# Designed miniproteins, single chains, continued (5), part 55

Each design is a single chain, and the fold is of that chain. pLDDT is the mean over its residues in the fold that is shown.

## One batch from the design tools (miniprotein)

Design m17891
Fold by ESMFold2-Fast:
Structure m17891 (fold): chain A 126 residues (1-126)
Amino acid sequence: MSVGVKVGQALRRYLEQLRAQGHEKAVDAIENALKTIKKSLEEGKPIEEALMEAGKVIKDALKEGESVKPLVYAKELLVMIAFHMGIGDVSSIRGAKSASELVKATEKALGVPVEEFLKDFLKGYF
């Protein structure tokens, strides 16, 4: 079983626990963002576009308290995934200034192409 599939399964269990603890709105926002990545990749969109669309989904869900850009939510989604891989140094991911820099920083942290990793991750999550 690939690392991506295992991380997807681990994040699903973690989010199920957060939902049980009353964090349902945040979990729904994250799951809708992951569904958006899955749909965008199935439609053949570039990974950079898929990540920005996912960040927009989270931003739109949390809009009442937040004025940050979609890129910030895309970065935090990938940071969450990296933590479930045991990656503690996420400074390069958080430091990304564009979707292309975010993809490159994430690929360097994961040691694999981010699109391939996310396809396996989504298969493990859903």
Scores: mean pLDDT 83

Design m17892
Fold by ESMFold2-Fast:
Structure m17892 (fold): chain A 114 residues (1-114)
Amino acid sequence: SLLDAARLMVQAAEAFNAGDYDTALTLLDQARQLASDDPGLVEAITLARLAVEAAKNGDYLSATYHLNLAASLLRRLASRSSGELKKLLERAAELLERSADQLKEQLRARLKQK
């Protein structure tokens, strides 16, 4: 169901914020299976997955780009939703935006050491 997919996206974003990239990828793959009939949510999950893979490889620039795109798409989907689904999509977007901000700080710190 879309609610279960959205719950898995929140859990994936929380795992990402904790630095547990492998758990985040597993949860996003599960969310994609549950969201297969919703192309907008599948796109948001795909963008989030690209962000996790980029972060895992130390590519914080690509990671922040994809996190911001995924969050924007989730907010757009939330605006067209209601109830619990809306809240979960907004929570996932908020968590991905927090991850993007954290990676931007890490990127700035890394650049100052060169």
Scores: mean pLDDT 88

Design m17893
Fold by ESMFold2-Fast:
Structure m17893 (fold): chain A 68 residues (1-68)
Amino acid sequence: MDQRLLEENRRIAAEIAREAGLPDLAEEVLAARTPEELAAAIRRVGTRTGKGDELSERLAAAVNEITG
């Protein structure tokens, strides 16, 4: 994964976790060092917040902006 995309995905997922009142999960996302760790943390954000669709849309937009 592009480093810029990895950092942007981490930021987006952490913000959604914070907005949902889950700062512990936001810190977990920010601590993710690999694409695999980040993907696992993002999955937990979607599941615990119930905002999986919103998260997926924001991540897809970031991919398109950085890689498109």
Scores: mean pLDDT 76

Design m17894
Fold by ESMFold2-Fast:
Structure m17894 (fold): chain A 100 residues (1-100)
Amino acid sequence: SEEEKKRRLELVEKVVKELLEEARRTKSPDEVYAYRIAAAILMMSMKKSGADFEKAIELARRQVELEVAFLEKMGNTKEAQLLRDAFEELLERVRRALEG
């Protein structure tokens, strides 16, 4: 339902904000940047999918792989791996929150 979609978007946004705050306190600047990029991609994908999390994952994963491919082509292999790692951790945390 539309109400469930709105609540799901708000829950995802809350989890994303909490993870970014935690990353700012515990991670290096390059890791924090990776979390910010992963979060932005996931949030855009959630909105584009109409809060369908599985569809959002497909859209977000495609975008992350494009960003990773660009970083790897430029020789930024460490930053590419940090983005992959940040994205997977973000997905796991959001999935756990949505599943209860």
Scores: mean pLDDT 88

Design m17895
Fold by ESMFold2-Fast:
Structure m17895 (fold): chain A 75 residues (1-75)
Amino acid sequence: SEAERAAADEKVIEELFKMYDPDGSGVITAAELRAAMEAAGIHLTDEQLALLMSQLDADGDGVVSRAELEAAWRP
């Protein structure tokens, strides 16, 4: 169900931030996002990563917040 997928997506985002943001800043860089996607078996090109970042990083600061990733990850 959509509710089960939403809960799974939130858990994935939480684990991603725990692994790649250990200091708890609440943001993840483009390089860390790419590494997390590769760990999940998804290989991104620089162009694909840039497209994803343009959708996730609405303010253009080069980092993605948990809220931005969560909003974009749920279809």
Scores: mean pLDDT 66

Design m17896
Fold by ESMFold2-Fast:
Structure m17896 (fold): chain A 86 residues (1-86)
Amino acid sequence: MDKVVEALNSVPGVRAEKVSENVLRVEVTLRASTVELAVETAEHLVRRAVEAAGGKVKSIEVTSVEAKKVSENTLEVTVTFRVEIE
């Protein structure tokens, strides 16, 4: 678990916090043209980082999404996940 938290926190724009032995709160901030693309990109990034650290994702749940427009075709999106590790 601690290796997974360290791996996630090593990714730019990602902040991970241990909620319990098997549950993480992960916040991902990234730029994308749409909220949907941002959520998909963030989820993929979280899954890959967990697996690279030797973890296995049991579930990923989106708990909040905040978006702000930074240009005509660019949003800054912060996606917060509840991640359960197997």
Scores: mean pLDDT 85

Design m17897
Fold by ESMFold2-Fast:
Structure m17897 (fold): chain A 69 residues (1-69)
Amino acid sequence: SEQQRQQQRHFRGIQIAIDMYKALIKWYEDYIRRNPDLPEKTRRRIDEEIRRLQRDIERLQQQLQALQQ
């Protein structure tokens, strides 16, 4: 049905967004690891961005679970 196709597209979109955000977090973690002498201000900004991305992933995972029920 059209409803099922729309749900499948929405599900796929959320999965892609989660994967992208996870990849971005890994990029930031790798960046910190490669740059041990980062200014404290820069480290703080990256840490805040990682926390924001983690919260966004949690919200998207909740939406994904709701769509499976």
Scores: mean pLDDT 87

Design m17898
Fold by ESMFold2-Fast:
Formats: structure tokens, sequence, C-alpha cells
Structure m17898 (fold): chain A 103 residues (1-103)
């Protein structure tokens, strides 16, 4: 069901964010991880309201950003300010799209 898929994506994305936070002490990466967690909170609110399709869209976006951020952390590319700024910009764009879907 859409609810089961959305709940699975929520759990999987939370696990990705937990792993990011465990692998880094970089304040910009941690700030970006916090923004992803805020997206997950909004997605969970959509799930509680029964808006499973909107929740799935939000969660797929959040997961993609989290996977990309984890890949950069794992590669040790944190030495480049440009990579972190780019992920932050992409996260902010995803937040904007999710807000448009909620509003």
Amino acid sequence: SLEEEARALLEETRALVDEIEARTSDPLVLATAKQIRELLEKAEELLEKGDYEKALRALRGAKEIAERLLAIVEAGELDTEEAVVRIIAETLRAIGLILDLEL
C-alpha cells in the first residue's frame, strides 16, 4: 500500500540521516542533516493526515538528498565548501517543492 511504502521510506531516510550524523562533525553537514529531519517531520504529518501520495513525494525527495549527502561524507569530499553549499541549496529547493505540495 502507499502507506506501507511511505512508512518504509520514512524509516530508511531516518537511518540515512542517523548514519550521516554518526560519520561527521562538520557543522554545515550537520545543519543540512537537521533540515532533512525537518522535511521528514513534515512528511510524517502528511502521513498522519492520510495524504500518502504527498508524503511519498516528500520522502522520495528527502531520501535522494540524504543518499547524496551520505555519499559525499563517505568519499571524504567535505574538504570542498562548494560541495556542501550545493547540497544545502538542493535541500532548500526540495523544501520549497514540498511546501508547494502541502500548501
Scores: mean pLDDT 76

Design m17899
Fold by ESMFold2-Fast:
Structure m17899 (fold): chain A 97 residues (1-97)
Amino acid sequence: MEAYQKALEEAKKLNALSVSEEVLNKLPEKQREAEVYFNLGLYYKQQNNYEEAYKAYMKAYQLNPGDVTTKKLAEDARKKLQELDPEKAQQIEQELS
């Protein structure tokens, strides 16, 4: 998918991947995409960029809705964003719906 390729290239440029691309290629497509978005979320959280972290975690969760850990991290990033910029938090929730 084109969106996945862009996310993967961004994660590679940021050195955000916790696993190699070879390991990612062994995962089913949706799980592979979820892993890339999850790693982008972790990277942005470490940079205190809660807006991008929340977006990335929500994308990962949508691709793997059984991942309770990703859901919790998305909720934590949303709460932090709500504290810093409540209008932006609401806007992103609408965009992800």
Scores: mean pLDDT 79

Design m17900
Fold by ESMFold2-Fast:
Structure m17900 (fold): chain A 74 residues (1-74)
Amino acid sequence: SVDELEEEFKKLEEEFFRLLGQLSEEERAAYIAEMGALAKRYHEALRNNDLEAMRETLEEMRRLVEEARKKAEE
């Protein structure tokens, strides 16, 4: 459902911003740019009620969060 996808989006954003505090300024800038592009794509899909596009975008967001997490752990 849309509500479940919205909840997942919020959780991914919260985790992402938490991880940014552990990254260098240069790394933060790159990740913020990528996440911003994905967030824009997600909101466009939400406006069009395109559940498939929302799910695909959330999968890309999850991937980006995992990359940021690995980088923060280095």
Scores: mean pLDDT 84

Design m17901
Fold by ESMFold2-Fast:
Structure m17901 (fold): chain A 74 residues (1-74)
Amino acid sequence: SSMEEEMLKELDAVLQRARDRGVDDDTIQLFRDVALQALDIWLNSPSREAAEAAIAELEAQLKPRVEALKAAAE
């Protein structure tokens, strides 16, 4: 839908701004993948509470990988 296209365009703008600020491509790809998964959860969840629970679980599963990526970048 037009709303989904607009949201994806805004995501691309945010990611481009991060690139302009010197964030590396691997981190941007990880962020993009996570954002798209979160968007899919948000759009296909039966309720806001269900979406928030699924996103919290996704964040918990990804936190060790994000921490490892941050450690590797130092």
Scores: mean pLDDT 74

Design m17902
Fold by ESMFold2-Fast:
Structure m17902 (fold): chain A 78 residues (1-78)
Amino acid sequence: SELIEEAEILKEVVKEYLDPEEAERIVKELDKIIEAIKNGDWESAQEYLGKLQELLKEVQEKDPEAFEKLVKAIEEKV
């Protein structure tokens, strides 16, 4: 699935550009999204996407410079 491939790329980019603690939290939500998609569980996938958005907002507020670098890296690879 193209969506799963994109999510796997996002996991690698997050690990490279964010603090290990923040990266781990985001990667866990991405793993849950990937698993939900594999199982056809779109309701759970939407819930996990909501949590991912909250975590990304926290990163943006705490470290806007790291967030900007992350966004640019994602745009170049996805």
Scores: mean pLDDT 81

Design m17903
Fold by ESMFold2-Fast:
Structure m17903 (fold): chain A 77 residues (1-77)
Amino acid sequence: AEELIKKLKEETEKLNEIVPSIKEVEGITENLETKKLKPEELKEEAKRRAKAAVEKYAKEKGLSPEDVEKALKIIEE
């Protein structure tokens, strides 16, 4: 679980390069380390949060469709 969360944080850092200055990127992994979720459930919850953060940022700040696709691809890995 901790190793998966570390990998997720690394993917979140890559996502932050596409979605700069999004504080919600930090919140994507917040409290996941304390949840007693199965690894698969933990990964899906994190992907759901990351996808929602990207969509919210795209609507509020206007990301290009290409940047949105890149961010979603990072999340799906």
Scores: mean pLDDT 61

Design m17904
Fold by ESMFold2-Fast:
Structure m17904 (fold): chain A 95 residues (1-95)
Amino acid sequence: MDELLERISAMFREEAEVLRPRLEELRAKWEALPEITAEDKKELIEEYAEILLEAIDRIEKKADPEERKILEELKKKLEELKEEAIKKIEEEAKK
């Protein structure tokens, strides 16, 4: 049980090296904005979620069937969190 979680964690650490340039580019976009609007925040959240989903897809290609099941649950949770974050930004923008 613990071995499965440790293996998945190791795969994420390997993907961190591939993600670094994309995350640095995203950070540069965030820092370059003189004023961040609700629309900009939604776009950045969507881009961040897409980067993470692509990383999970790459990990799934190396994963066994049990690991893939956990990764599919993580993808669903990430999509839910993305939708919740977008809703909160839209609600705050209407106040």
Scores: mean pLDDT 71

Design m17905
Fold by ESMFold2-Fast:
Structure m17905 (fold): chain A 69 residues (1-69)
Amino acid sequence: MDAEIERYVAEAVEYALSIPLSEEDRKLIKEDELILRILAHEAAEKVGVPREFLAEVVERVAERLREAL
């Protein structure tokens, strides 16, 4: 795995998990692939992921959030 991409993924996941979410919101995100992808994308944008890495980082963040939520 590219070390730069790994760092962005870790930062984006940490950011997403720091958002104060209700238990109902967490369940909704976990059950809805589109909402999960939107959250992953917003987290990656917040962290400042370059456009060339955005798609890869969003994919990996979504995978980690699916397990962590």
Scores: mean pLDDT 78

Design m17906
Fold by ESMFold2-Fast:
Structure m17906 (fold): chain A 95 residues (1-95)
Amino acid sequence: EEYKKKLEELYNKAKQAIEELRATVDKHLADDPELRARFLAQIDRLETQLEETYKEGLEAIEKGDENKVKQYMLDIEVLIAFIEILKALVELHAK
């Protein structure tokens, strides 16, 4: 029961990070449509990976596989860290 809440919190945090990254790309890469399109395509892949990982995490909870739940939670935390790195790189490029 606690794992489901923690997984939902990580999912929501990752969704927010993706939306903030999209806004950062739109703000800082408005004058570079090719680079902007490339970053948006990467963000779409990250969003797909998040949705798949979250679904598999929920299935692991239903099966009572605590080790798999912890693995998927870590995968989402790593995804959040990667999103924050991409955001920083976009902001650095804009300087």
Scores: mean pLDDT 87

Design m17907
Fold by ESMFold2-Fast:
Structure m17907 (fold): chain A 63 residues (1-63)
Amino acid sequence: SSQKRQRIQQLNAQLIQLARATREAIAQMRANGEAEDVIKQFEQAKMQQINQMLDQIQQLIDS
């Protein structure tokens, strides 16, 4: 359906934005002298969020 395709497209756009924002945030954290363990925790939290969005997209594709 057109609604399903639009929803998938919106989620993909949000994923791209989240991935870009995460990379930029990590670069800023390193530039600001944040500890590597803090950066890794942040990255892990963002990866969990990305995986949840990917799962939502997959569920829409499979339906």
Scores: mean pLDDT 88

Design m17908
Fold by ESMFold2-Fast:
Formats: sequence, C-alpha cells, structure tokens
Structure m17908 (fold): chain A 61 residues (1-61)
Amino acid sequence: SLLEEARRLIMEGASETVEAILYIVKSLYEGKTKEDLEKFEEELKEMQEYGEKARKLLEEL
C-alpha cells in the first residue's frame, strides 16, 4: 500500500541519516583524546536510542 511504501522510505531515510552520523563520528574519533572519545561514545549511544525509538514508532503505523 501507499502507507507501507511511505513508511519504508522513511525508515530507509532514517537509516541513511544514522549511517552518515556514524561515519562523521568515526572520522572525528581519529584525532581525539580519550575524554573526547568517551563523549562521542555517549552521543552515539543517544543517537542510536533516538533512532530505535523512531523506528518502533514508525512500525506502529
């Protein structure tokens, strides 16, 4: 259905966005101190949690 297609596209877009953020974070890791790496790990975890919540919400549609 149209709704299923729309949901799939949104999910794919969300996945692509998360991957882009992960790539940026990984790139930043290479030049950072241990403290900066710990901060990025925390931010990464928060982004993953946000993405998971959004995914579950979309699955309810």
Scores: mean pLDDT 67

Design m17909
Fold by ESMFold2-Fast:
Structure m17909 (fold): chain A 77 residues (1-77)
Amino acid sequence: SELEEEIRKRAEELLEFIKRPEATDEERLEALRELQRLFKEAKSISAELALYVGEVLAEALLIMKERGIKVKLEELE
């Protein structure tokens, strides 16, 4: 569906943003929070979409940890 395609595209854009060397830690945290919101939305749509966005979110979390950025954990389920 168009909605599922938009969510996948947005998740990829947010991950690419987090990877940018010129982004600030605050900007990365904002992008991560948006990814977490997309994950919650994806779970209400389909299991396949939730798995996809979940994988993107996991990669983003690894990048944040590697950069030493402090992340507040939210319920992801």
Scores: mean pLDDT 83

Design m17910
Fold by ESMFold2-Fast:
Structure m17910 (fold): chain A 87 residues (1-87)
Amino acid sequence: SIEDEIARWERGIANLEKLIAELEPVDPEAAAKLRELLDQMKEILAELKRKYEEGTLTEEDLKEAEERIQELEDQALAILLQVQDKL
């Protein structure tokens, strides 16, 4: 369901925030890049929730949000893999 997908994305965001906090004192540049991705994920999720609550969410909106969040998650994972030895 959309509620399950939103919950999954919210958990991912929370986990990423924890990793950013751990990374910030050892690699502030990588932490800053991850924060930019996190902020974009939060904005996409907020817009998706707003449209869902208003009853204006289209199948296209949902698909675009899923694709955009996946791309941001992939970018975040790539950064985390590069700095995994610091965590």
Scores: mean pLDDT 85

Design m17911
Fold by ESMFold2-Fast:
Structure m17911 (fold): chain A 97 residues (1-97)
Amino acid sequence: MEEKEIEEKLKKLIKELEEALENEDVEKIIKIIEEIAELISERYGLPFKKVKVELTKVAVGEALKAGKEKLAEELANKLLNPEEKEELKEQIKRGLA
């Protein structure tokens, strides 16, 4: 895949993710996170599951910053295991997420 095609696709997906977060559309948020994770994983040779977890942490952090605590909890419960949730809590406490 050409670098320009990946950049355009990522830009579109990021915009769609921001809109899905605003609308609290959990199913759409999950779908977009998976699509971004697939693109990054394939292009950079990174493990899909690790990229998906990091993107989920970002989405949860953005939901919390927007005051959407229930959305943040639902995303974390569906996409993160207990250890990943504890790591995210520590990152938020330290101002890293």
Scores: mean pLDDT 80

Design m17912
Fold by ESMFold2-Fast:
Formats: structure tokens, C-alpha cells, sequence
Structure m17912 (fold): chain A 108 residues (1-108)
């Protein structure tokens, strides 16, 4: 059951990565920053570091919000699409952190 929760967290990280990659495609000027933060989040989840994962998720959301604002200024449709991807990424990151916390609770 602990192993299942860790695999669930990993799956949710991969889903978040897909959403972040789509934001990076829509707003290439933020690609390097977004992918770096996503890598930090992935590594924190793999290492079981809930605090580091929460920090990376907050920084990624803040950076994604800047990317959305930049995209919306050039193209409102692009901004809306990036915002939808950000919502999904944030939800998947939250679910990954919850699965990780649940695994740690079962470890006592």
C-alpha cells in the first residue's frame, strides 16, 4: 500500500510534467524556468521531501502565473489556454504531495 501511494505520487508528477511542458510550448520564454522548477518538484517527490515539493510547487505556480500574464498580453486565447494547463498542473502537484504524505503516515 505504501509502494502503491509512492507510485501514485510518481504518476501524478508525470501528469503535472505534461501540463507544464504544454505551458512551456505556449510561452517559450518561460520554458527554462518552468522545466527547472518541475525537475525540482519531481526530485523532491522522489526523495520523499514534502517541504521541498511544496516549495517547488509554489514557485512553479508563481512562475506559471507570470508566463500566463505574458501570454495573455500578446494573445488572450493563448493566455487562457496556459491558465487551463496551470490549473491542471497545480491539481496534479497537489495530488502528488497528498499521496506522498499518505505514504509517510503509513510508515509511522
Amino acid sequence: KIEELRKEAERKVREAEKQVEEIAELVPEYREELLKLMEEFRRAVEEGDVEAAEKAARELEATANKAIAAAAKEDAGKGLKAAEKKKKAVEYMREAIEALRAAQELEE
Scores: mean pLDDT 86

Design m17913
Fold by ESMFold2-Fast:
Structure m17913 (fold): chain A 84 residues (1-84)
Amino acid sequence: MSYEELEKEFEKLLKEIEELLKQITDPKVKLEIEIDIGIALIYYGVAKLVKDKDPEEAKRLLEKALELLKEAKKKAEEEIKKQK
């Protein structure tokens, strides 16, 4: 996957998680997921900063950001299931 494809996937996942967060009623769980998103955004930001100088490291950092977002989405989906 190209850097541009990874960036689009990150932006898509971020929007999906933001919609899931609206359904979470436990403020502690919501905060924990928001912290995970914050960490993913740091990796995403660093990837952008290094992209022109070290494209391989930028891809690695963006892949790490995506993995963190996938974990955040899984936590959000699991919490929504527990609320039923």
Scores: mean pLDDT 84

Design m17914
Fold by ESMFold2-Fast:
Formats: structure tokens, C-alpha cells, sequence
Structure m17914 (fold): chain A 68 residues (1-68)
């Protein structure tokens, strides 16, 4: 259980860093690349809907901050 939560936290942090990086360096391609990465993580965590929701909300909030 602890290992899964640690892996999730690392994956979430990496996803948010990737999201910020892509929006800063390649904003035209960023939405497609971010959505692809989120979809891959959703497939990996498909049996844990709470973690999937946490990925989606964190990405949406990060994109909103970057666009404002």
C-alpha cells in the first residue's frame, strides 16, 4: 500500500512538471501530449478511480494557472 501511494505521488509530480514544461516550450502541441500522458496514467490506475480523479484535477488546475 505505501509503495503504491509513493509511486502515485512521483507519477503525479512528474506529470505536473511535464505539463508545465510542455506549455512553456511547445504550447501548440502541449494539450495533445498532456492528454496522451494522462490517458496512459488513467489506464495504469484504472482500478483506482480516486487516483485517476486526482490526476485529472491536478492537471486541469495546473493548466488553468499556466493560461491565466
Amino acid sequence: MEEKEKEFELALESLLELTRYLYETDPEEAPEKVEKTVAELEAYYKDDPEMVERFRKAVEETIEELES
Scores: mean pLDDT 79

Design m17915
Fold by ESMFold2-Fast:
Structure m17915 (fold): chain A 111 residues (1-111)
Amino acid sequence: MSPSARALQAIGDAISERIPGIGARVEGDTLTLTGGSPAGAATLGSIGGELSRLLPGLGGRLEGVTLTLRDLTGEVGRLSPEEARAAGLAAAEAAKEATPEGTAAANAATL
């Protein structure tokens, strides 16, 4: 597994542990997060926004109930497992505090 894939796996595992309703899967250098509902989609948008703030080299795309994240610069692959996990936990905590309507409106405005 590449360094980027390992860091993305640590991020995904941290998010899935903190928000059990969100599935996380790593394939190559891409992390896919899946929510089962419209509320899950809003949570994914908040996660994507916070991760992009913490990790500027991380590209994210939200499509329905699926968020795909990619290491665009290799900087995510330079994270230690502890730093990657901390970023995932921070994003999950931010998402738990976000209002679904506010998160959806922000995503609509940026797309």
Scores: mean pLDDT 74

Design m17916
Fold by ESMFold2-Fast:
Structure m17916 (fold): chain A 101 residues (1-101)
Amino acid sequence: SSIDQLLAQLGALVDAVPSLSLEELREAADQMRSLLLQLFKLMDTQSKEEQLEVIDRLTELADRLEAVGARLADREKSLLAQMTAGSFRVALAVYRLVVEK
């Protein structure tokens, strides 16, 4: 499905983070945000149960991104990765509230 493809792309970007330069990480962060927005639009057509399952998968990816970021030796890369993960976490929490109402 399109959702599975976007989740796979997002996961691949998260997994690539330790090998990226600062400039590449900025581009990857922008791509991650774009993919998250695309996922939210596709999820609007899914059942509540399916929406919550995808939110849980995305939350695990945000947790992984934060953990990866915390392990980066470069402080600026570390901060960018952790801030990106935090922004994802906030967006997912807001989307969950909309789904659960």
Scores: mean pLDDT 88

Design m17917
Fold by ESMFold2-Fast:
Structure m17917 (fold): chain A 84 residues (1-84)
Amino acid sequence: GIAEGIEHRRKHARPPSKEELQTILADVERAREQQSETSLSPEIAEETIAGVMEIFFAIHGLIDRLPPGASAEEHEAFLRELLE
C-alpha cells in the first residue's frame, strides 16, 4: 500500500540535493501561479501542495522534521532554510 511504500522509501531515503530542493520549490511556485489561472479554490490548491510536499519529505527522510499537519507554507519555509 501507499503507507508501506512511503515507509520503505523513508528507510532508504537520502537527503535531497540542492538541485532537488530548487526543483520542488520551483514546482510549488508554478502550482501557485497556475492556481491563479484556474477555477480551483485557494484552499484546495494549498492542500494539494501540502500533500505533494509531504511525499517529497517522506522520500528524502524529512517527514519527521515538521509537526503532523504542517501547512504547505511551513514545508516550503523548511526547504528554503535548507538552501541557505
Scores: mean pLDDT 70

Design m17918
Fold by ESMFold2-Fast:
Structure m17918 (fold): chain A 77 residues (1-77)
Amino acid sequence: SLAEHLERLREYLEEVAEKAASVADEETKRRLEELKERIRELTDRILAGDLSAVPELERVARELIELAKEAGVEIKF
């Protein structure tokens, strides 16, 4: 289901952010926390039927993944 896929995506992104935060500086940690909260908000909006949140979720998720890669986290699909 869509809800199941979004839940798994959120959990994966939160795990990636947690790993990145463990090795990141304080400024990057704050940004990762902001992105995690934004992902949660956008996921909730999509589950409520607001599909206009989908492009924003993609952009925020990409930024989080890019920051995690810069921090040395291995990203797996």
Scores: mean pLDDT 84

Design m17919
Fold by ESMFold2-Fast:
Structure m17919 (fold): chain A 62 residues (1-62)
Amino acid sequence: REEELIEEAKKLVEKDPNSMDNITKVSELVAEIARLRPAPADRAAADALGQEVTKIFNEVLK
């Protein structure tokens, strides 16, 4: 389910946000959530998570 994918991605970010492997997995989960076209509320959460992933990428690539 979309909700499960969102929670899994959040746990990966919390575990080690600077790990490139975890960042890659989170971005893949965000893409999967978008592909499943979740309900509006879940989509907003997925978009917010995508913004967090982008912020982490910017921090790592400095």
Scores: mean pLDDT 66

Design m17920
Fold by ESMFold2-Fast:
Structure m17920 (fold): chain A 94 residues (1-94)
Amino acid sequence: MAEELKEEALRVGIEAGVVAIKAAVGYLASEDEKIKELYREAVRLANEGSNKAEEGYKLALSGDKLEEAKKLVEEGKELVRKAKELVEEAEKLE
C-alpha cells in the first residue's frame, strides 16, 4: 500500500541530497560571486525539495492523506529540478 509513492519520495530525497552536495562543493570552489549565488540558491532549493520529499514519505508510511503525500513529493521533484537547472547554469559560467 502506497509503496510506489514511498519509493518515489525516497528517490527524490536521494537526488536532492546529491544535488545539494554538488552545489555546496561548487559554492566553496568558486571565486565568482554570481556563480556562488547560483550554487547557494541551488542548495536552498535542493534542501527544500528534500524536506518536502521526507514529509511526503512520512505521510505515505502512515497511509493517511495519500493525496497530500503525492502533492508534497511532486513539489519536491519540481524544487530538485530547479536546483539542477541552477547547478547546470553555474557550471556553464565556469
Scores: mean pLDDT 87

Design m17921
Fold by ESMFold2-Fast:
Formats: sequence, C-alpha cells, structure tokens
Structure m17921 (fold): chain A 75 residues (1-75)
Amino acid sequence: SLEETVERLVEEVGKREGLSEEEKKDLLRLLKEVVKKVPNVTEEILRKLIEKILDGSIRTLEEAVKFAEELQKKR
C-alpha cells in the first residue's frame, strides 16, 4: 500500500541521512498528507519529493502537494 511505502521510505531515508525520531515523524506526517491529497502518487514521485524536502526546496505541505500533482500530471 502507499502507507506502507511511505513508512518504508521514511525509515530508509532516516537511516541514510541520520534523521532524528522527531524529523522522521515530521517527514512521515507530511508524506501521509500528500498521499491523502494525491492518491495516485507513485513511489518514484514520493522519492523525488523526499529529496526536494531534504535539500530545502520544498518546506510546506502546500508546496509538496503541488509538486506531486504536477509530476503526476506529466506522467
């Protein structure tokens, strides 16, 4: 499921980047809201979104949702 995918991605990224439990919780919350608002989002789009969040290019839920919707429309 997308929820299981999101949980797995947060753990993978958290281990890779050395994220704290609070940072992982914030990332998980943000991604779950994105999946709820963009139900056709793919793992590939979620991975790209995570990288944009980590590099600081996306800082808000609104920006994250727009990014996912725009990429979903192009595919």
Scores: mean pLDDT 83

Design m17922
Fold by ESMFold2-Fast:
Structure m17922 (fold): chain A 55 residues (1-55)
Amino acid sequence: SEEEKRRQELIERMRRILDALAGKEDATVRQVLDDLKDSYPELKEEIDRLYAERA
């Protein structure tokens, strides 16, 4: 579906955002992640997984 395709594109974009946040202070990273999860609640688990992969 178009929604699923867009979901995967968003996941890839979020991966790039997390790469840009590498080495930033946890409080800053958490604020960005919280904003992303609030905007895309369906992606909460994927966002957390991507963050964990970088930690």
Scores: mean pLDDT 75

Design m17923
Fold by ESMFold2-Fast:
Structure m17923 (fold): chain A 68 residues (1-68)
Amino acid sequence: SLSEDEVLALLMEALSGASPEEAAALVKAFNEFMRTRDPAARAEFARLARAMGLPEARVEAVLAQLEA
């Protein structure tokens, strides 16, 4: 499992290489998922994180920590 610091580090790494539009979309999807816990919001966050270069296994590890 990932610590909160490891989750933050992964998100910051993804954001540092992203365009402003990609970063805004990821943050919006993250906030929507945290607010609603909707499977559609979860899927959108995962899609955007993978598109920004995070491996699927890391995205799933982040989501598992956010769901715990």
Scores: mean pLDDT 75

Design m17924
Fold by ESMFold2-Fast:
Structure m17924 (fold): chain A 58 residues (1-58)
Amino acid sequence: LKKIDEEIAAVIAAGGDPNNEEDKEVVYRRLGITEASKVNDPELKAIMNEVDKRLAAA
């Protein structure tokens, strides 16, 4: 959980907008997800869902 919040904050600090698909993909890549659109691993999908949930709550 902490790691997701830290990577989102790092993208925002760099001038990115995590609501933009390109900058959201930077968050995924920093979490170890290189190609979000090609992910079929349920564990990686759970991480992506948690990122989306955190962004929706912010």
Scores: mean pLDDT 71

